Designed miniproteins, single chains, continued (2). Designs and how they scored, part 51

Each design is a single chain, and the fold is of that chain. pLDDT is the mean over its residues in the fold that is shown.

## One batch from the design tools (miniprotein)

Design m5868
Fold by ESMFold2-Fast:
Structure m5868 (fold): chain A 69 residues (1-69)
Amino acid sequence: AVEEARKALEAGDYDTAFENARKAIQEGKYKEAAEVLRELARHLRSQGRTRKAIEAAMLAYEAEKKYKE
């Protein structure tokens, strides 16, 4: 999940990266998922996909909060 998300992000497949980041959250890999989602949000914003970038950033924040609690 985390590795697949990173590969998808590097390939410019942002939708697949988002899906695999969600799978990483389901697997309890909150820290790694938050890192990928923060990077994904930056890429989505640079591509003009502002709404999905906000969604990715919010999901990253929720994942980060989860592993710090």
Scores: mean pLDDT 79

Design m5869
Fold by ESMFold2-Fast:
Structure m5869 (fold): chain A 105 residues (1-105)
Amino acid sequence: MEDEKRYKEVVTRLAAIQRVLDAPSLEALRAAVEALRAELAREPASPGEALLKALAAELVRLYEETMKELEELKKKFGLSDEEVEAAIAAAKDSPEALALADLLG
């Protein structure tokens, strides 16, 4: 079904983002993203910092969009956090997740 494809895509994106931010779980990933948001609120001191800030902002946006899609799928299918974590862990070494992690990091 279309929703199974969407779930695989969402899980793959989260696995890639977890790899880029070295986050072993969704809780650790949320903490890492919140730390990035705090850093993004700081005024950049150089053009190099401004570029890194722009790249980090794109990663935060991708995370937020992906988490919104995950929430919709969790509600639709009654998925637990444990089931989602297991699916993400299984996806981390997939060719799709590795390719996305290379693109993002």
Scores: mean pLDDT 79

Design m5870
Fold by ESMFold2-Fast:
Structure m5870 (fold): chain A 55 residues (1-55)
Amino acid sequence: SMEDEIRALLAKLSGAQREAVFDELSARYLAANGSLSPEETEALLLELVRRALAA
């Protein structure tokens, strides 16, 4: 599932990288006026985690 993929990718990140991902997620929530669905949140989190891992 997408949740399992996100969890596996998060486990590959350092604590500092995870913190940066969640900080960016919070910023995107503010930009979206808090209107992100759980599915949209998962998709965004997956994108952010993949980007952090690739950097």
Scores: mean pLDDT 80

Design m5871
Fold by ESMFold2-Fast:
Structure m5871 (fold): chain A 85 residues (1-85)
Amino acid sequence: EEIKKLEEKIKQLQDEISTEEGRRAVYEARAAELKAQVEADPSNKELQRALFEAETNLALETIHIVSGRLGLEREQKKLEELKAK
């Protein structure tokens, strides 16, 4: 049942991407909030550090999502090829 294993893997990748997109949205909102706070108080090093951490987390999550989407596309193509046989 190779088809069933691919369908399960595709579902896992979809669930992972959905979770990652949720985390990215949180980091994006946090970075925007912190950026506004830094602009209001540009000498505040603690806010600058928090912004850097939020932007770093956003960038890493974006990389994970892109990688996950490429993986999903590859597995979906494999499933289509198996169903065509």
Scores: mean pLDDT 85

Design m5872
Fold by ESMFold2-Fast:
Structure m5872 (fold): chain A 81 residues (1-81)
Amino acid sequence: SPEEQARRELEAARELVKNAKEAVDKGDISTAASYVSAAYLHLIAARFLQPELTPEQRAEIDRIRKEVDEISKKIDELKAK
């Protein structure tokens, strides 16, 4: 179902966000950037599976997007040294 597919895409995005944070902690900024990029693609895929998302699904996508954006900013700050 589209709802189950969206759930799997969001679950994949969360796992990639976790992996990105771990890569940042290890100083592997290049790997962290790759995980951030992959997480963003899964968020886009979830939106395309359910264009008329419920408020709860929209809030979840927005929360994960915020985490992705925060990690991306940290990566940019580390590169700007």
Scores: mean pLDDT 82

Design m5873
Fold by ESMFold2-Fast:
Formats: sequence, structure tokens, C-alpha cells
Structure m5873 (fold): chain A 79 residues (1-79)
Amino acid sequence: SSSDDLFTRSMGLLRQAGIQAGLSQDQIRDYLGNMGDAYSLGSVDQFVSVTEDVAQDLISRNPSVQPLMQQAVDDARRM
């Protein structure tokens, strides 16, 4: 898959996890905005780092999102 496909999948998984964790639409938008900004810089390492930080925060708030977060991090690392 292209890096764009992996980016889109990672973004979708984080949005779904944010909904399951009970985050507001504004909080979800802020997290996804940070990921989009990192991706627009063309740095895979920066995108992976931001995705891991968001995943850690969401898992700490609601452990039930761990499978979604693990998949999002794995997709980001495959870019």
C-alpha cells in the first residue's frame, strides 16, 4: 500500500478509538490535526512519534481501545 493509504487507515483508527474513549469531536479533531501536520512535513519518524504519543494517551484513558491503537501504530510504522 502507498504511504497515503497507511496514513488514511491510521487516522481512521485513531478517530474510532477517540469515539470509543468518549472524547469530544473537538478533542478528536485536535489529535487528528496534529497527525495531519506531522504527515504534511514528510517525516515518517515524526508521524510515528505523534501516533505513538496519541495512542499511549488514549490507552491510558480507556484500555479497551488498545487493539485499535496497536493497529494504528503498526500502520504508521509500515509507512
Scores: mean pLDDT 82

Design m5874
Fold by ESMFold2-Fast:
Structure m5874 (fold): chain A 66 residues (1-66)
Amino acid sequence: MIEELEKELLEDAPDLDTREKVEEALEEYLRRLIENLTPEEREELVRESGPGMGELLRRIVEELEK
């Protein structure tokens, strides 16, 4: 689950510098994940993820569909 993955990665980041690196790693991970999804699956994932994560996922989808 994307929501669960975000919580797990950010929960292990005790400081701001580590948190920033974790967020960057999460974005790269999500980009690779989304590359293997169909357009329909990408839209479903964006809708299910909520505002913060959904916005990030939407940007990745737009970059891949460009």
Scores: mean pLDDT 69

Design m5875
Fold by ESMFold2-Fast:
Structure m5875 (fold): chain A 118 residues (1-118)
Amino acid sequence: SALLKEAQKLVKEGVKAYNAGDYDKAIELYNEALKLLDKLDPEDPEARLLRARALVNLGMAYMKQGDYDKAKEYLEEARRIADELLASPDLEVQQAATVVLMGVTVAEKTLEKEIKKS
């Protein structure tokens, strides 16, 4: 899908912006990727995996901006999607979902530490 490839590119560009410390641009790029993913089949495992990854990245970016409520909401949605994908009969999808879930767990632990500092 051309839309899926464009969403993948936007997530990659968002990660680049995040690594440069431009969290506003990262958030904008991730939200644009999510808008493209909304036009795809909601049951497509590859689109759902990319959505979950974008949501983890949004949670991390909002955490860097001190918006812990939004960070928590995005990480909770990412966890829900990853947990659902673990039930996939496709082993590659299960493995990718496990990686996403590990990323969510690390981000949640980081968020708990940041909230305790505040």
Scores: mean pLDDT 91

Design m5876
Fold by ESMFold2-Fast:
Parts: C-alpha cells; sequence; structure tokens
Structure m5876 (fold): chain A 58 residues (1-58)
C-alpha cells in the first residue's frame, strides 16, 4: 500500500540523515510525502526542510 511504501521511504530518509547524506534524505522524505501526504506530514516536512538546509550549508 502507499502507506507502507511511505513508511519505508521515511525510514530510508532517517537512515540517510543519520549517515550525513542529506541529499538522499531529502529525496526519500519527499518520496514518502508524495506516496502518502498525511503520513507524519509535519514531522517529514520539518526533516526534509532541515536536511535541505544542511545540503545548502555544506
Amino acid sequence: SAREEAERYYRLGLEAYEAGDYEAAVRYFMKALNLDYRYRREEIEALASEAGRKVREQ
């Protein structure tokens, strides 16, 4: 289901973020929101925003 795929991409985004791969983290978080916009929306939007900020600051 879209929800289960969104959860998988959310977890991949967290793993990428923890590894310092902020570009991959942004892609995974955006994919999760695209699959299920209501799944952890505020949390994922905040994480994607912060990861994107870190990409720009490197």
Scores: mean pLDDT 86

Design m5877
Fold by ESMFold2-Fast:
Structure m5877 (fold): chain A 84 residues (1-84)
Amino acid sequence: TLYRPNPLLQAILRESGETRDVYTEGEIYYYVLKYAEDKGLIDPKTGEVDVSSDPLKDVLGVDKFNVSDQDEILARLKKQSTVV
C-alpha cells in the first residue's frame, strides 16, 4: 500500500532529501527516523526522541516518543497520510 504524506509530513521528508509524492509505510517510518537522527533528536542511550521544539511534534501530535514503540509511531504517521 502507498501513502501520500500531508504537507506537514512532506516538509519533514523533504528535509531528509526525499522528493517523491508517495511512499510505503516502511519508507515513511525510515525517513522520519532518519530526520530525527540527522537533527540529533534521538538519545542513543534510551532511544527517546524529544520533538517538543521541532516541527515533527505537529506531525506526530506528541512531545516525545521512543524508537522502540514502532507500532504507535506508525499509527500516528498513517494519520498524517492518505492511502493512494
Scores: mean pLDDT 80

Design m5878
Fold by ESMFold2-Fast:
Structure m5878 (fold): chain A 77 residues (1-77)
Amino acid sequence: MLEEKVKELYEEARKAIKEGDYDKAIHLAQLLVSMGDLETAKEILREIRKAAPDNQEVQHKVKALELNIESIEAIKA
């Protein structure tokens, strides 16, 4: 059940990236972080970085969420 929802969110995020809706993809990555799936969230953020390298606002939002994930991983290590 949880794995199926993670897959659906990942597929939705990839569709958002393909459509240029980076805000939606970032929001879906944040939902995955809240669900404890940090690996899938990082993969989405990596794809956004590659798709929109010249979009400073999007790159800044991605970096902010990456730092949040790193902080969560550091606390749980």
Scores: mean pLDDT 82

Design m5879
Fold by ESMFold2-Fast:
Order: C-alpha cells, then structure tokens, then sequence
Structure m5879 (fold): chain A 67 residues (1-67)
C-alpha cells in the first residue's frame, strides 16, 4: 500500500508539472483517499501532504479558469 501511495503521489506531481491539471487532480484525490483509508507512517504522510498542497493549487487554478 505505501508503495502504491508513493507511486501515485509521484504521478500526481509529474502530471502537475506537465500541465495536466485535471489528471493531477484525479491522481491527487486517489492518493488522499488511500491515505485516509489506511494507516500510514509519518514519512508517507509527508509525501501525501505534498500531494495535498499541489491538489489544492490545482483546484485553485481550475476555479480561477472557470470564473
């Protein structure tokens, strides 16, 4: 499970930097869901927190575009 969360986190971050905001948002949401469903250690929580910050930034950009 930890390896899956880390892989999805890396994919979400990569999609963000490639400008694939919707894909990055979807991947980030999956990471958050998996982290909530499973008990994860602090080192994995740090990675998930990084994904959450990028996910919130992606949502902000999408909302600004819709205005």
Amino acid sequence: MEDEILRLSDEAILAYYLGKLEESLKLGDEVVKLAEKNKIPEEVKKRVEEVKKLRDEQKRKLLEEKK
Scores: mean pLDDT 75

Design m5880
Fold by ESMFold2-Fast:
Structure m5880 (fold): chain A 61 residues (1-61)
Amino acid sequence: DLQKYFDEAVEFLKKYLPKEYDEDIRKEAKELLEEVLKNIKTEEQRKELLEKLKKGLENLK
């Protein structure tokens, strides 16, 4: 379920974004991910986004 991965990404960002520093960044990140999810029309786009997100997260480690 692609939505589950986006929800996990949002929760991950919330966990690593400083709450004390900037709540707006956390809100913007969540809204951006929700907007992207809603605008994805094809499974190809979903797979491409998921692969890019996964690769981006791996590169951070």
Scores: mean pLDDT 62

Design m5881
Fold by ESMFold2-Fast:
Structure m5881 (fold): chain A 64 residues (1-64)
Amino acid sequence: SKVDELVEQGKRYYAEGKYEEAAKKAEQALSLDPNNLEALSLLIAALIGAGKVEKARELASTLP
């Protein structure tokens, strides 16, 4: 699916240390599927990598 493709692209950016690009792909995936746990987890990890700890903390509160 398009969501899976966006998550895969984001994971690739994350592995390359391109955290802001990874976060953007995760946000695009969440815009299509707001309950996608894999995309949400990727976004939190990417925000931490990018030094955006406040936003990461807020989003982490939504994880089960």
Scores: mean pLDDT 85

Design m5882
Fold by ESMFold2-Fast:
Structure m5882 (fold): chain A 69 residues (1-69)
Amino acid sequence: STSLVFDEEDKRRLEAVRLAAEIAATAPPERLAELERRAEEILATESDLKVQEEKAIELIREAAAELRA
């Protein structure tokens, strides 16, 4: 049988996906454009996919916190 087991990293990814959806629904267009630019910078400057993912998750968390403040 196929079982789905979530570890801490998988939970962080799911949290980031939920936060990204919330940001997309609630953030003004100027803020979305800024976040897209920052995400592109991460992709352009970081070649390690794991580090890219961690930086992207941090960007999403920071943006969500600012929008909720």
Scores: mean pLDDT 75

Design m5883
Fold by ESMFold2-Fast:
Structure m5883 (fold): chain A 112 residues (1-112)
Amino acid sequence: SPELLEVARKSLNEELKKFEVNEEDYLKYMATQLAKQTLFPKEVAKVSEELNIDLTDPETVKKLSTDKDYFLKVYVKISELKAKEDGVVNVPEYIKQSVKDDVVRFVVLKTE
């Protein structure tokens, strides 16, 4: 969804700027977490099948780490599936909050 992709992009840009997080470091971290299936394996498996990609493939991990738009496309698909499984009514707000929570989690891990 272009609308959900834009919500995620705006939220990510705002949080990265707020916490002075380097974008490339964050994308590399998140790509690694997706490859390790830190999110529910069911959602990762379904998105991999829908997009015809292997999220554990080194080439895919590299692309997710270097191409922000590609990362957001994959992230939004995973978040939409999780929102559907969890019965979420307000999907745009859920995605906005999920992006914020993930950036905050990265910041906390760097300071501890």
Scores: mean pLDDT 79

Design m5884
Fold by ESMFold2-Fast:
Structure m5884 (fold): chain A 74 residues (1-74)
Amino acid sequence: MKEKIAEKIKELEEKAKKGELTKEEYQKKVNEIAEEIGKEDPELLEKAKKLSKEEGVNEANVLVNLFYYEVLKE
C-alpha cells in the first residue's frame, strides 16, 4: 500500500512539474493522498496532527511530507 501511495505522489509531482495542475488542483490532490496515508498509517497520521498543531501548518501537507521521509528511509 505505501508503494501505491508513493506512486500517486510521484505522478502528482510530475504533473505539477509539467504545469498540468494549478496550485488549487495540486492542493486538492495532496488532500486526497493524505486521506489515503492516514487510513493506511494511523501512527503517521497522529504524528502529522501533532506537528500541524505545533507549527500551525495544514495537516494534509505535513502528513504527505512525513510519508515522503518514511518512504525514503524505508
Scores: mean pLDDT 77

Design m5885
Fold by ESMFold2-Fast:
Parts: sequence; C-alpha cells; structure tokens
Structure m5885 (fold): chain A 85 residues (1-85)
Amino acid sequence: EKVKVTIKDANGKEVFSTEMASGESVSVNLPAGKYTLSLEGEGTYHVTVKDENGNTILDTDMKGGESVELVLPNAGTYTISVEKL
C-alpha cells in the first residue's frame, strides 16, 4: 500500500528515505548535484519532483525496484510526489 522512496547521492550515500502512500508529497532540502531516486514496493507510480519555484525537475512513471537519475541544478527545497497508477 505504501512505496519506499530513497535518494542517494553521487557517492551512493543515502541522503533521504521515506515511505509514501499514493497522493502524498514530501519535501527535502538538498545541495545541487547528481542523485539516484529509487522506488521499493509493488506496482507502478507516477513520480514528480519539483523545485521550490514549482518547476518540474522529474516527471516519470516508475515500477517498484526501478531507479532513475535525478539532477538537481540548484541547492534548495524539492517536493517529491507519488501517485499509484
């Protein structure tokens, strides 16, 4: 029923991890850089990441067990949202 969202930095260090239900959003403050966003759970989720100004950084469908590159252009607060498909 929940999906686990994990963000790792370029060195593979976990910088953020939380469980999210469909329709939830969470905010995280991160430096600029290259990250990997991973999902753990069952099913397919639409994942969005927006910066503090509401600009879309990531907008993709992901299955549990998949990972995608997340490039953050600026240090700041990012909002991650998940929606089960």
Scores: mean pLDDT 86

Design m5886
Fold by ESMFold2-Fast:
Order: C-alpha cells, then sequence, then structure tokens
Structure m5886 (fold): chain A 73 residues (1-73)
C-alpha cells in the first residue's frame, strides 16, 4: 500500500484496521488521515504533500486537512 509506505518513511505506524475500513468504504480517507496525523502535526504537511503527488488525495482534500491541523496546533 502506498499509504503504508509513505507513513513508514516518516516513522508513523498505520492503524491497519482503520485503513481496511477506508478500503471497505466505511470511512473516508480524509477522516483516516485526520485521526492518524493528529498526533504527528510536525510531519502532517509533508505526508499530505506526498499523498497528493501520488494522486491519493485531491488538492481540496489536502487544503482542508492542512486547515484542520492548523486549528489543532
Amino acid sequence: SEIEEIFKKYGIEVDKRLLEAVKAGKIHLTNFLLVQLSDHLDKAKNILDELYKKGLITEAEKKNLISSFDILK
């Protein structure tokens, strides 16, 4: 999974149950990212940039997540 490879690159362990829920359509990828990256705000922008460049999130989704993380700081 490209998501798991990106997270591993930044030293963040993916919650596999949440990722499987995203793949099953039970939760949105953006909600997964909000939960997983909320404890890693220092790395969040770089991870979101890589996800966007690989086409895994849209520009709007990236912008919305960055705005949400800026509120959490």
Scores: mean pLDDT 83

Design m5887
Fold by ESMFold2-Fast:
Structure m5887 (fold): chain A 71 residues (1-71)
Amino acid sequence: MIEEALELHRKGEFEKLAEKLKELSDEEKVEFMRRLGLTSLSDEERLEVAKLIEEGKFEEAQRFAVRRILA
C-alpha cells in the first residue's frame, strides 16, 4: 500500500494519491511521509500533511511542510 502511494506521488497522480491515502491507516500515512524525506516534521505534523492531501488541499499541505523545513 505505501509503495503504491510513493509511486503515485513520483508520477504526479495526486488525485489517485489522495484516494490511496484514504485507504491507509494513520500509522501508514505517517510512514509514507517519513519515506518522502520530510525529516524536519514530527509524526503528528506528518499525519496533518497526509490529511490535507486526502482533502485535496495540496497547496496547503506543501505550505505547511515547507514552512516547517525552512523555519
Scores: mean pLDDT 73

Design m5888
Fold by ESMFold2-Fast:
Structure m5888 (fold): chain A 57 residues (1-57)
Amino acid sequence: MKKAKALKDIPPTTPAVLGFKKGDIVNILEEKEDGSYLVEKDGKRGWVGKDQIEIIS
């Protein structure tokens, strides 16, 4: 399973969506051809752009 590091603080867009802090490690669940990633941490999920994360594994 791929992992990524957040490059920036990413605020949650709704109360149920995952927010991130710079340096947070997240699991990549899905990768889309448009450069969007579905990521997960602590049971919460969110969509991020490739410019907002660094893939580390």
Scores: mean pLDDT 73

Design m5889
Fold by ESMFold2-Fast:
Structure m5889 (fold): chain A 91 residues (1-91)
Amino acid sequence: SEEEAKRLYAEGNVALREGKYEEAIKLYEEAAKLAEGELRAHALAGLGMALFKLGKYEEAAEKYREALELAPSSYAAPMWRANLKKAEEKL
């Protein structure tokens, strides 16, 4: 459900802050599966950040591109574009 997706996204954010990148990946992946629209874009961007922290730059870039396709006008989109550029610069 959308409500479950929001909960999983919030838990993913906590895991990311705590440096639990593998756990954050699982939580963001589940959130993205259950979410639609802008919430799914945020979950995909979170997944991209966790992948970036683990040095998985190509996968991180792919997730940021997916997030931008879903929500190009999101208030978070400028941050996602900056993070995409950082991931691509590592390739």
Scores: mean pLDDT 91

Design m5890
Fold by ESMFold2-Fast:
Structure m5890 (fold): chain A 63 residues (1-63)
Amino acid sequence: MEELKELLKERAPDGYMHSMDALELLIEVGADGTKALELLLKRAPDGYVTNEELLEIAKELGL
């Protein structure tokens, strides 16, 4: 979780990112890519995710 928070400060300083960038970031910190993609599609159907939403998704993935 802390690693993800630091990466968000660096890669998403505006507080949001595209869902595909979020997927890559979740995989980088050890998330299952298939489960991460399913949660991103469910929670960010518009193709963008906030840093707060991404942290909630990471928590659901056990990070």
Scores: mean pLDDT 80

Design m5891
Fold by ESMFold2-Fast:
Parts: sequence; structure tokens; C-alpha cells
Structure m5891 (fold): chain A 66 residues (1-66)
Amino acid sequence: HMVELTDEQTALLNELSAAIQRGDFDKARELLEKLREFAKQLPEKTRKTVLDIIDRFEAALEAQRA
């Protein structure tokens, strides 16, 4: 929960939140894939934190899909 994100990662998280709020699960899924691609490029320690954040958003989407 203590991580410094790049402007691009922050923009993706904000857009993901907006997509979830409007019920656009297709767009939200697309944005989650982009975040996972960025996570692959991060150092191991930072990658774990970022993946945790992604997992929280994926869980929220799955809970709404039922």
C-alpha cells in the first residue's frame, strides 16, 4: 500500500476506477491487462506491491460480475 507510481500507471488506475464506476467491464479488463504488462517490467519487490493493487481491482470486478 506504499508505492510510488509513474504518471502512466496512475492514469491507468484512475481510468480503471472510472470504468468500474460506469460499469464498463470490457474497458476495465483492458486497463488491468495494461497494468499487468507494466508490472512485468518492475523490480521484484515493487512488482509484488503493484500486483497486489491489480488483484484488488480484479477482485472488485469479479464480485460485480458474480
Scores: mean pLDDT 71

Design m5892
Fold by ESMFold2-Fast:
Structure m5892 (fold): chain A 84 residues (1-84)
Amino acid sequence: SHHHALAEHYALNILTALKEEDYDSLLRFLTELVGQSPEVVAYAKELLARYVPAYRERLEAALRKLQSRMSPESIAFLESLLAQ
């Protein structure tokens, strides 16, 4: 489905940006993702949740570094992901 493909696109790009410590790309993809439909956001969160154990330290570091440059929606998304 369109929602499935779009969610996978954002999840993959976020994971790649986290691994490469490309915080500008990470900020861009997070901003774009939280602006999508609730169905896309929910599915991307479900996909990313599977990777949280391997990416937890990277996600926490990104949140600390980027918090002042992120929208409340992007912060809430990352915090909800880390709460799993």
Scores: mean pLDDT 87

Design m5894
Fold by ESMFold2-Fast:
Structure m5894 (fold): chain A 68 residues (1-68)
Amino acid sequence: SKIEKLEKALKLLKEGDVETALKIIDELKKDPEVKELIEEAIDEATRRGLVGEEALIYILELVIDKLK
């Protein structure tokens, strides 16, 4: 499931394993639906002034919520 893979990436980010999380995200971005949701979530995170790890966590949580 796309949701299960995104939740795994989110868990890895929260544990500080950013490199492995980003590899999972890059693989999921091959799906056009996931790519579009990530791009929308990046715009929303930027609008809210989020940066770094907080931005990445917010982006994944928003994408997971929209796919449910």
Scores: mean pLDDT 85

Design m5895
Fold by ESMFold2-Fast:
Structure m5895 (fold): chain A 60 residues (1-60)
Amino acid sequence: MYTFTFEFEDEARAKEVAKRIKELYPEAEVKVDGNTLTVTTDLPVEKAIALALRIIGESL
């Protein structure tokens, strides 16, 4: 199990990214609290890293 926490510029952006993650990884647990996005997943480490990189890429 891996947990990632990311901060975005605003809550709308965090919700947009959360929706995209849920579409790509339906089994991931996604929580939005203000501009903070927390993702918990049981994916293998390679897939968890890919998910983290996807989130970072969408926040740039």
Scores: mean pLDDT 74

Design m5896
Fold by ESMFold2-Fast:
Structure m5896 (fold): chain A 101 residues (1-101)
Amino acid sequence: SLLEEAERLLREAEELLREAEREEDPRKAIELYERAFELAERAAELALEAGDYELALRALELALRAAKGVLDRAETLEEILRGIGRILRAIGEKFELELSL
């Protein structure tokens, strides 16, 4: 049944969301959040087709949580990359000074 499939997908999405929250590697966490989002979105579609608006809303709420997880982890990775960029710039400036350029 559509409802049974939606409930199974929602449970799988919830498990992936929990795995993503525990994942220390931001890239792997993003992959897990993206998979959770896709399953939750599919669960919402099936719930809507079955006329279960409460289940659809729960699935959409999970999808939004997964999407936020992607954004939060992407920002952390970007901050790390910006930090590396600042270090590289400082090295470049010091190199120019040492060469009397």
Scores: mean pLDDT 80

Design m5897
Fold by ESMFold2-Fast:
Structure m5897 (fold): chain A 71 residues (1-71)
Amino acid sequence: SIEEAIRRLSSPSPLVRAKGVQELALLGPAAREPAREALRRMLSDPDPRVRGATRYALELIGGPLAEELLA
């Protein structure tokens, strides 16, 4: 679920955070508003795998959030 994926973004494990981001990507546009601030923070995550997964997730989610954060 969107809730479970967002909770994973607060994990101390970068692998778990990356999985949460990937799950949000698979949920698509429905995740956009609920995960807005969390995804914004993940673009600045210290782990490059999490940052990469976040950019990819935003491309899949699309819409105004993707345009704002990827521009």
Scores: mean pLDDT 77

Design m5898
Fold by ESMFold2-Fast:
Structure m5898 (fold): chain A 76 residues (1-76)
Amino acid sequence: MEEEAKKLLEEAVKAYQNGDYERAYELFKRAIELGGEDNVEALTLLAKALFQLGKIDEARKYYEKAVELIKKNTIY
């Protein structure tokens, strides 16, 4: 459960660092689906990967999700 999501995040970060943005996108999406929906770092890196792929509108949506989570966590 939690270990599986962590493993996907580690592989996604490695893919991003290697310039494999499509692979990073797939792995970050899978990690978020397994319970990382509130992981600001994963959402931010997913948005960066989408930006590198030229999917600007989709990248913006994930940045807005990350910002919304930061605002909610800062209020409380």
Scores: mean pLDDT 76

Design m5899
Fold by ESMFold2-Fast:
Structure m5899 (fold): chain A 60 residues (1-60)
Amino acid sequence: DVEKAKKIALEAAENARKYGNFKVADEILSKIPDIKNVKDAEKTIAEIGKKYRKENPNIL
């Protein structure tokens, strides 16, 4: 479960980086140590996406 959660976060960070959203990728990576399960990973990714979407609507 924790391994799967980390993999989801890593994939989201890699996708963000691939599309030039380095700030989003860095924030996701910084939160990985605090991710305990898949739901935490999904919530963290969604919250970061919402935060940066207000500034740039074509990320996450």
Scores: mean pLDDT 74

Design m5900
Fold by ESMFold2-Fast:
Structure m5900 (fold): chain A 105 residues (1-105)
Amino acid sequence: SLTPEERAIGLIEVALLVSKDEELAKKAKEAVKNRDIEKLRELFYNSKRASMVSALSSAIYLLENENASPEEILKHFNEEVDKLKELGPAKSDEEMAEKIKKLNK
């Protein structure tokens, strides 16, 4: 089976297909390889793309919870997606960034 790092990178790669934010995905994959949770949190707070926010949150969860089951990972991912849906649509990248910041309050 996949390591926590490999699973986290896989989530980021899937999110990249939707977001197309190659720079953010590259930085996130590097942080995962280095187990740099602080950098992943920084990227999470500064993310303007809902798909990348969910992937970054799940990557942090995977690295902090190495023994998490696939079911626990899926539950966490779905909870983050539901929080993003509750924030509603954004008119600008700035509004999206402010909505993303509220997910951690």
Scores: mean pLDDT 72

Design m5901
Fold by ESMFold2-Fast:
Structure m5901 (fold): chain A 71 residues (1-71)
Amino acid sequence: LEMDDIDEVVEYARENLSPEELREGAEHLERLAELLRRQAEERPELAEEFRAAAEHLEELARRLRELAEEK
């Protein structure tokens, strides 16, 4: 996920999802990011890619939680 992709997903979520759905989505993304960080520890040759993906998911989750609190 690139920064522009995250912003697009956030705008879609703002228009189409309830605060409860936003929180649930954020929880799912946070769990997936945790899984990717664990994979980075187990597979050093792919660690950079897994950490980058986890960081993008964590940022998306953060934005979704902020949207849920603003509604």
Scores: mean pLDDT 78

Design m5902
Fold by ESMFold2-Fast:
Structure m5902 (fold): chain A 63 residues (1-63)
Amino acid sequence: TEARREELRKQAEELIEKLRTAEPSERDGLAIQTLRVIRQLEELGSTEEAEELRAKLAAIVAE
């Protein structure tokens, strides 16, 4: 599970970086993908990491 958790964390970080530079038309799709990855992290027991990533996503989407 550690390798999978690390992989999902990396995916979420990459998606968040894409969201920062995304055009408005791409943002909804990327946000949905990011939330899906964050949910998978939470299901693996990484609740604190999932909350941190959700906070980062919310900050970007609110912009």
Scores: mean pLDDT 79

Design m5903
Fold by ESMFold2-Fast:
Structure m5903 (fold): chain A 100 residues (1-100)
Amino acid sequence: SVVDELKSIISEFKKRVIEALRNRDVFKMRRYLQETQDRILANPSFSPAVQRSIINELDRFFQQVVGEMGTSTDLDEMVKKVDEMTEMIIKHAEEKVKRD
C-alpha cells in the first residue's frame, strides 16, 4: 500500500538521521533529508498533495532537530524527539492519503 511505502521510506530516513545525529553531522543529515525528499517526489504512488504534505513535514522535522542539537547535549532526548516527529509525519500523511 501507499502507506506501507511511506513507512518504509520514513523508517530508513529515521535510521540515517539518528546515525548522523550521534556523530553531530548536520551535513549528512541535510543530505539524508534531500535524498528522502527526492525519493518522495520521484514516487508515482504519492499524489502531488501527499508529496507536498510530506516534504513540508520533513522540512519542519529538519529545522526542529537542528534546533535541538543547538540547545541540547542529551542524545537520548534528541533520539526520542526524532521518533515522535517521524511517527507524526507518517500519521499526517496517512490522513492525507485517506482524504485524496
Scores: mean pLDDT 82

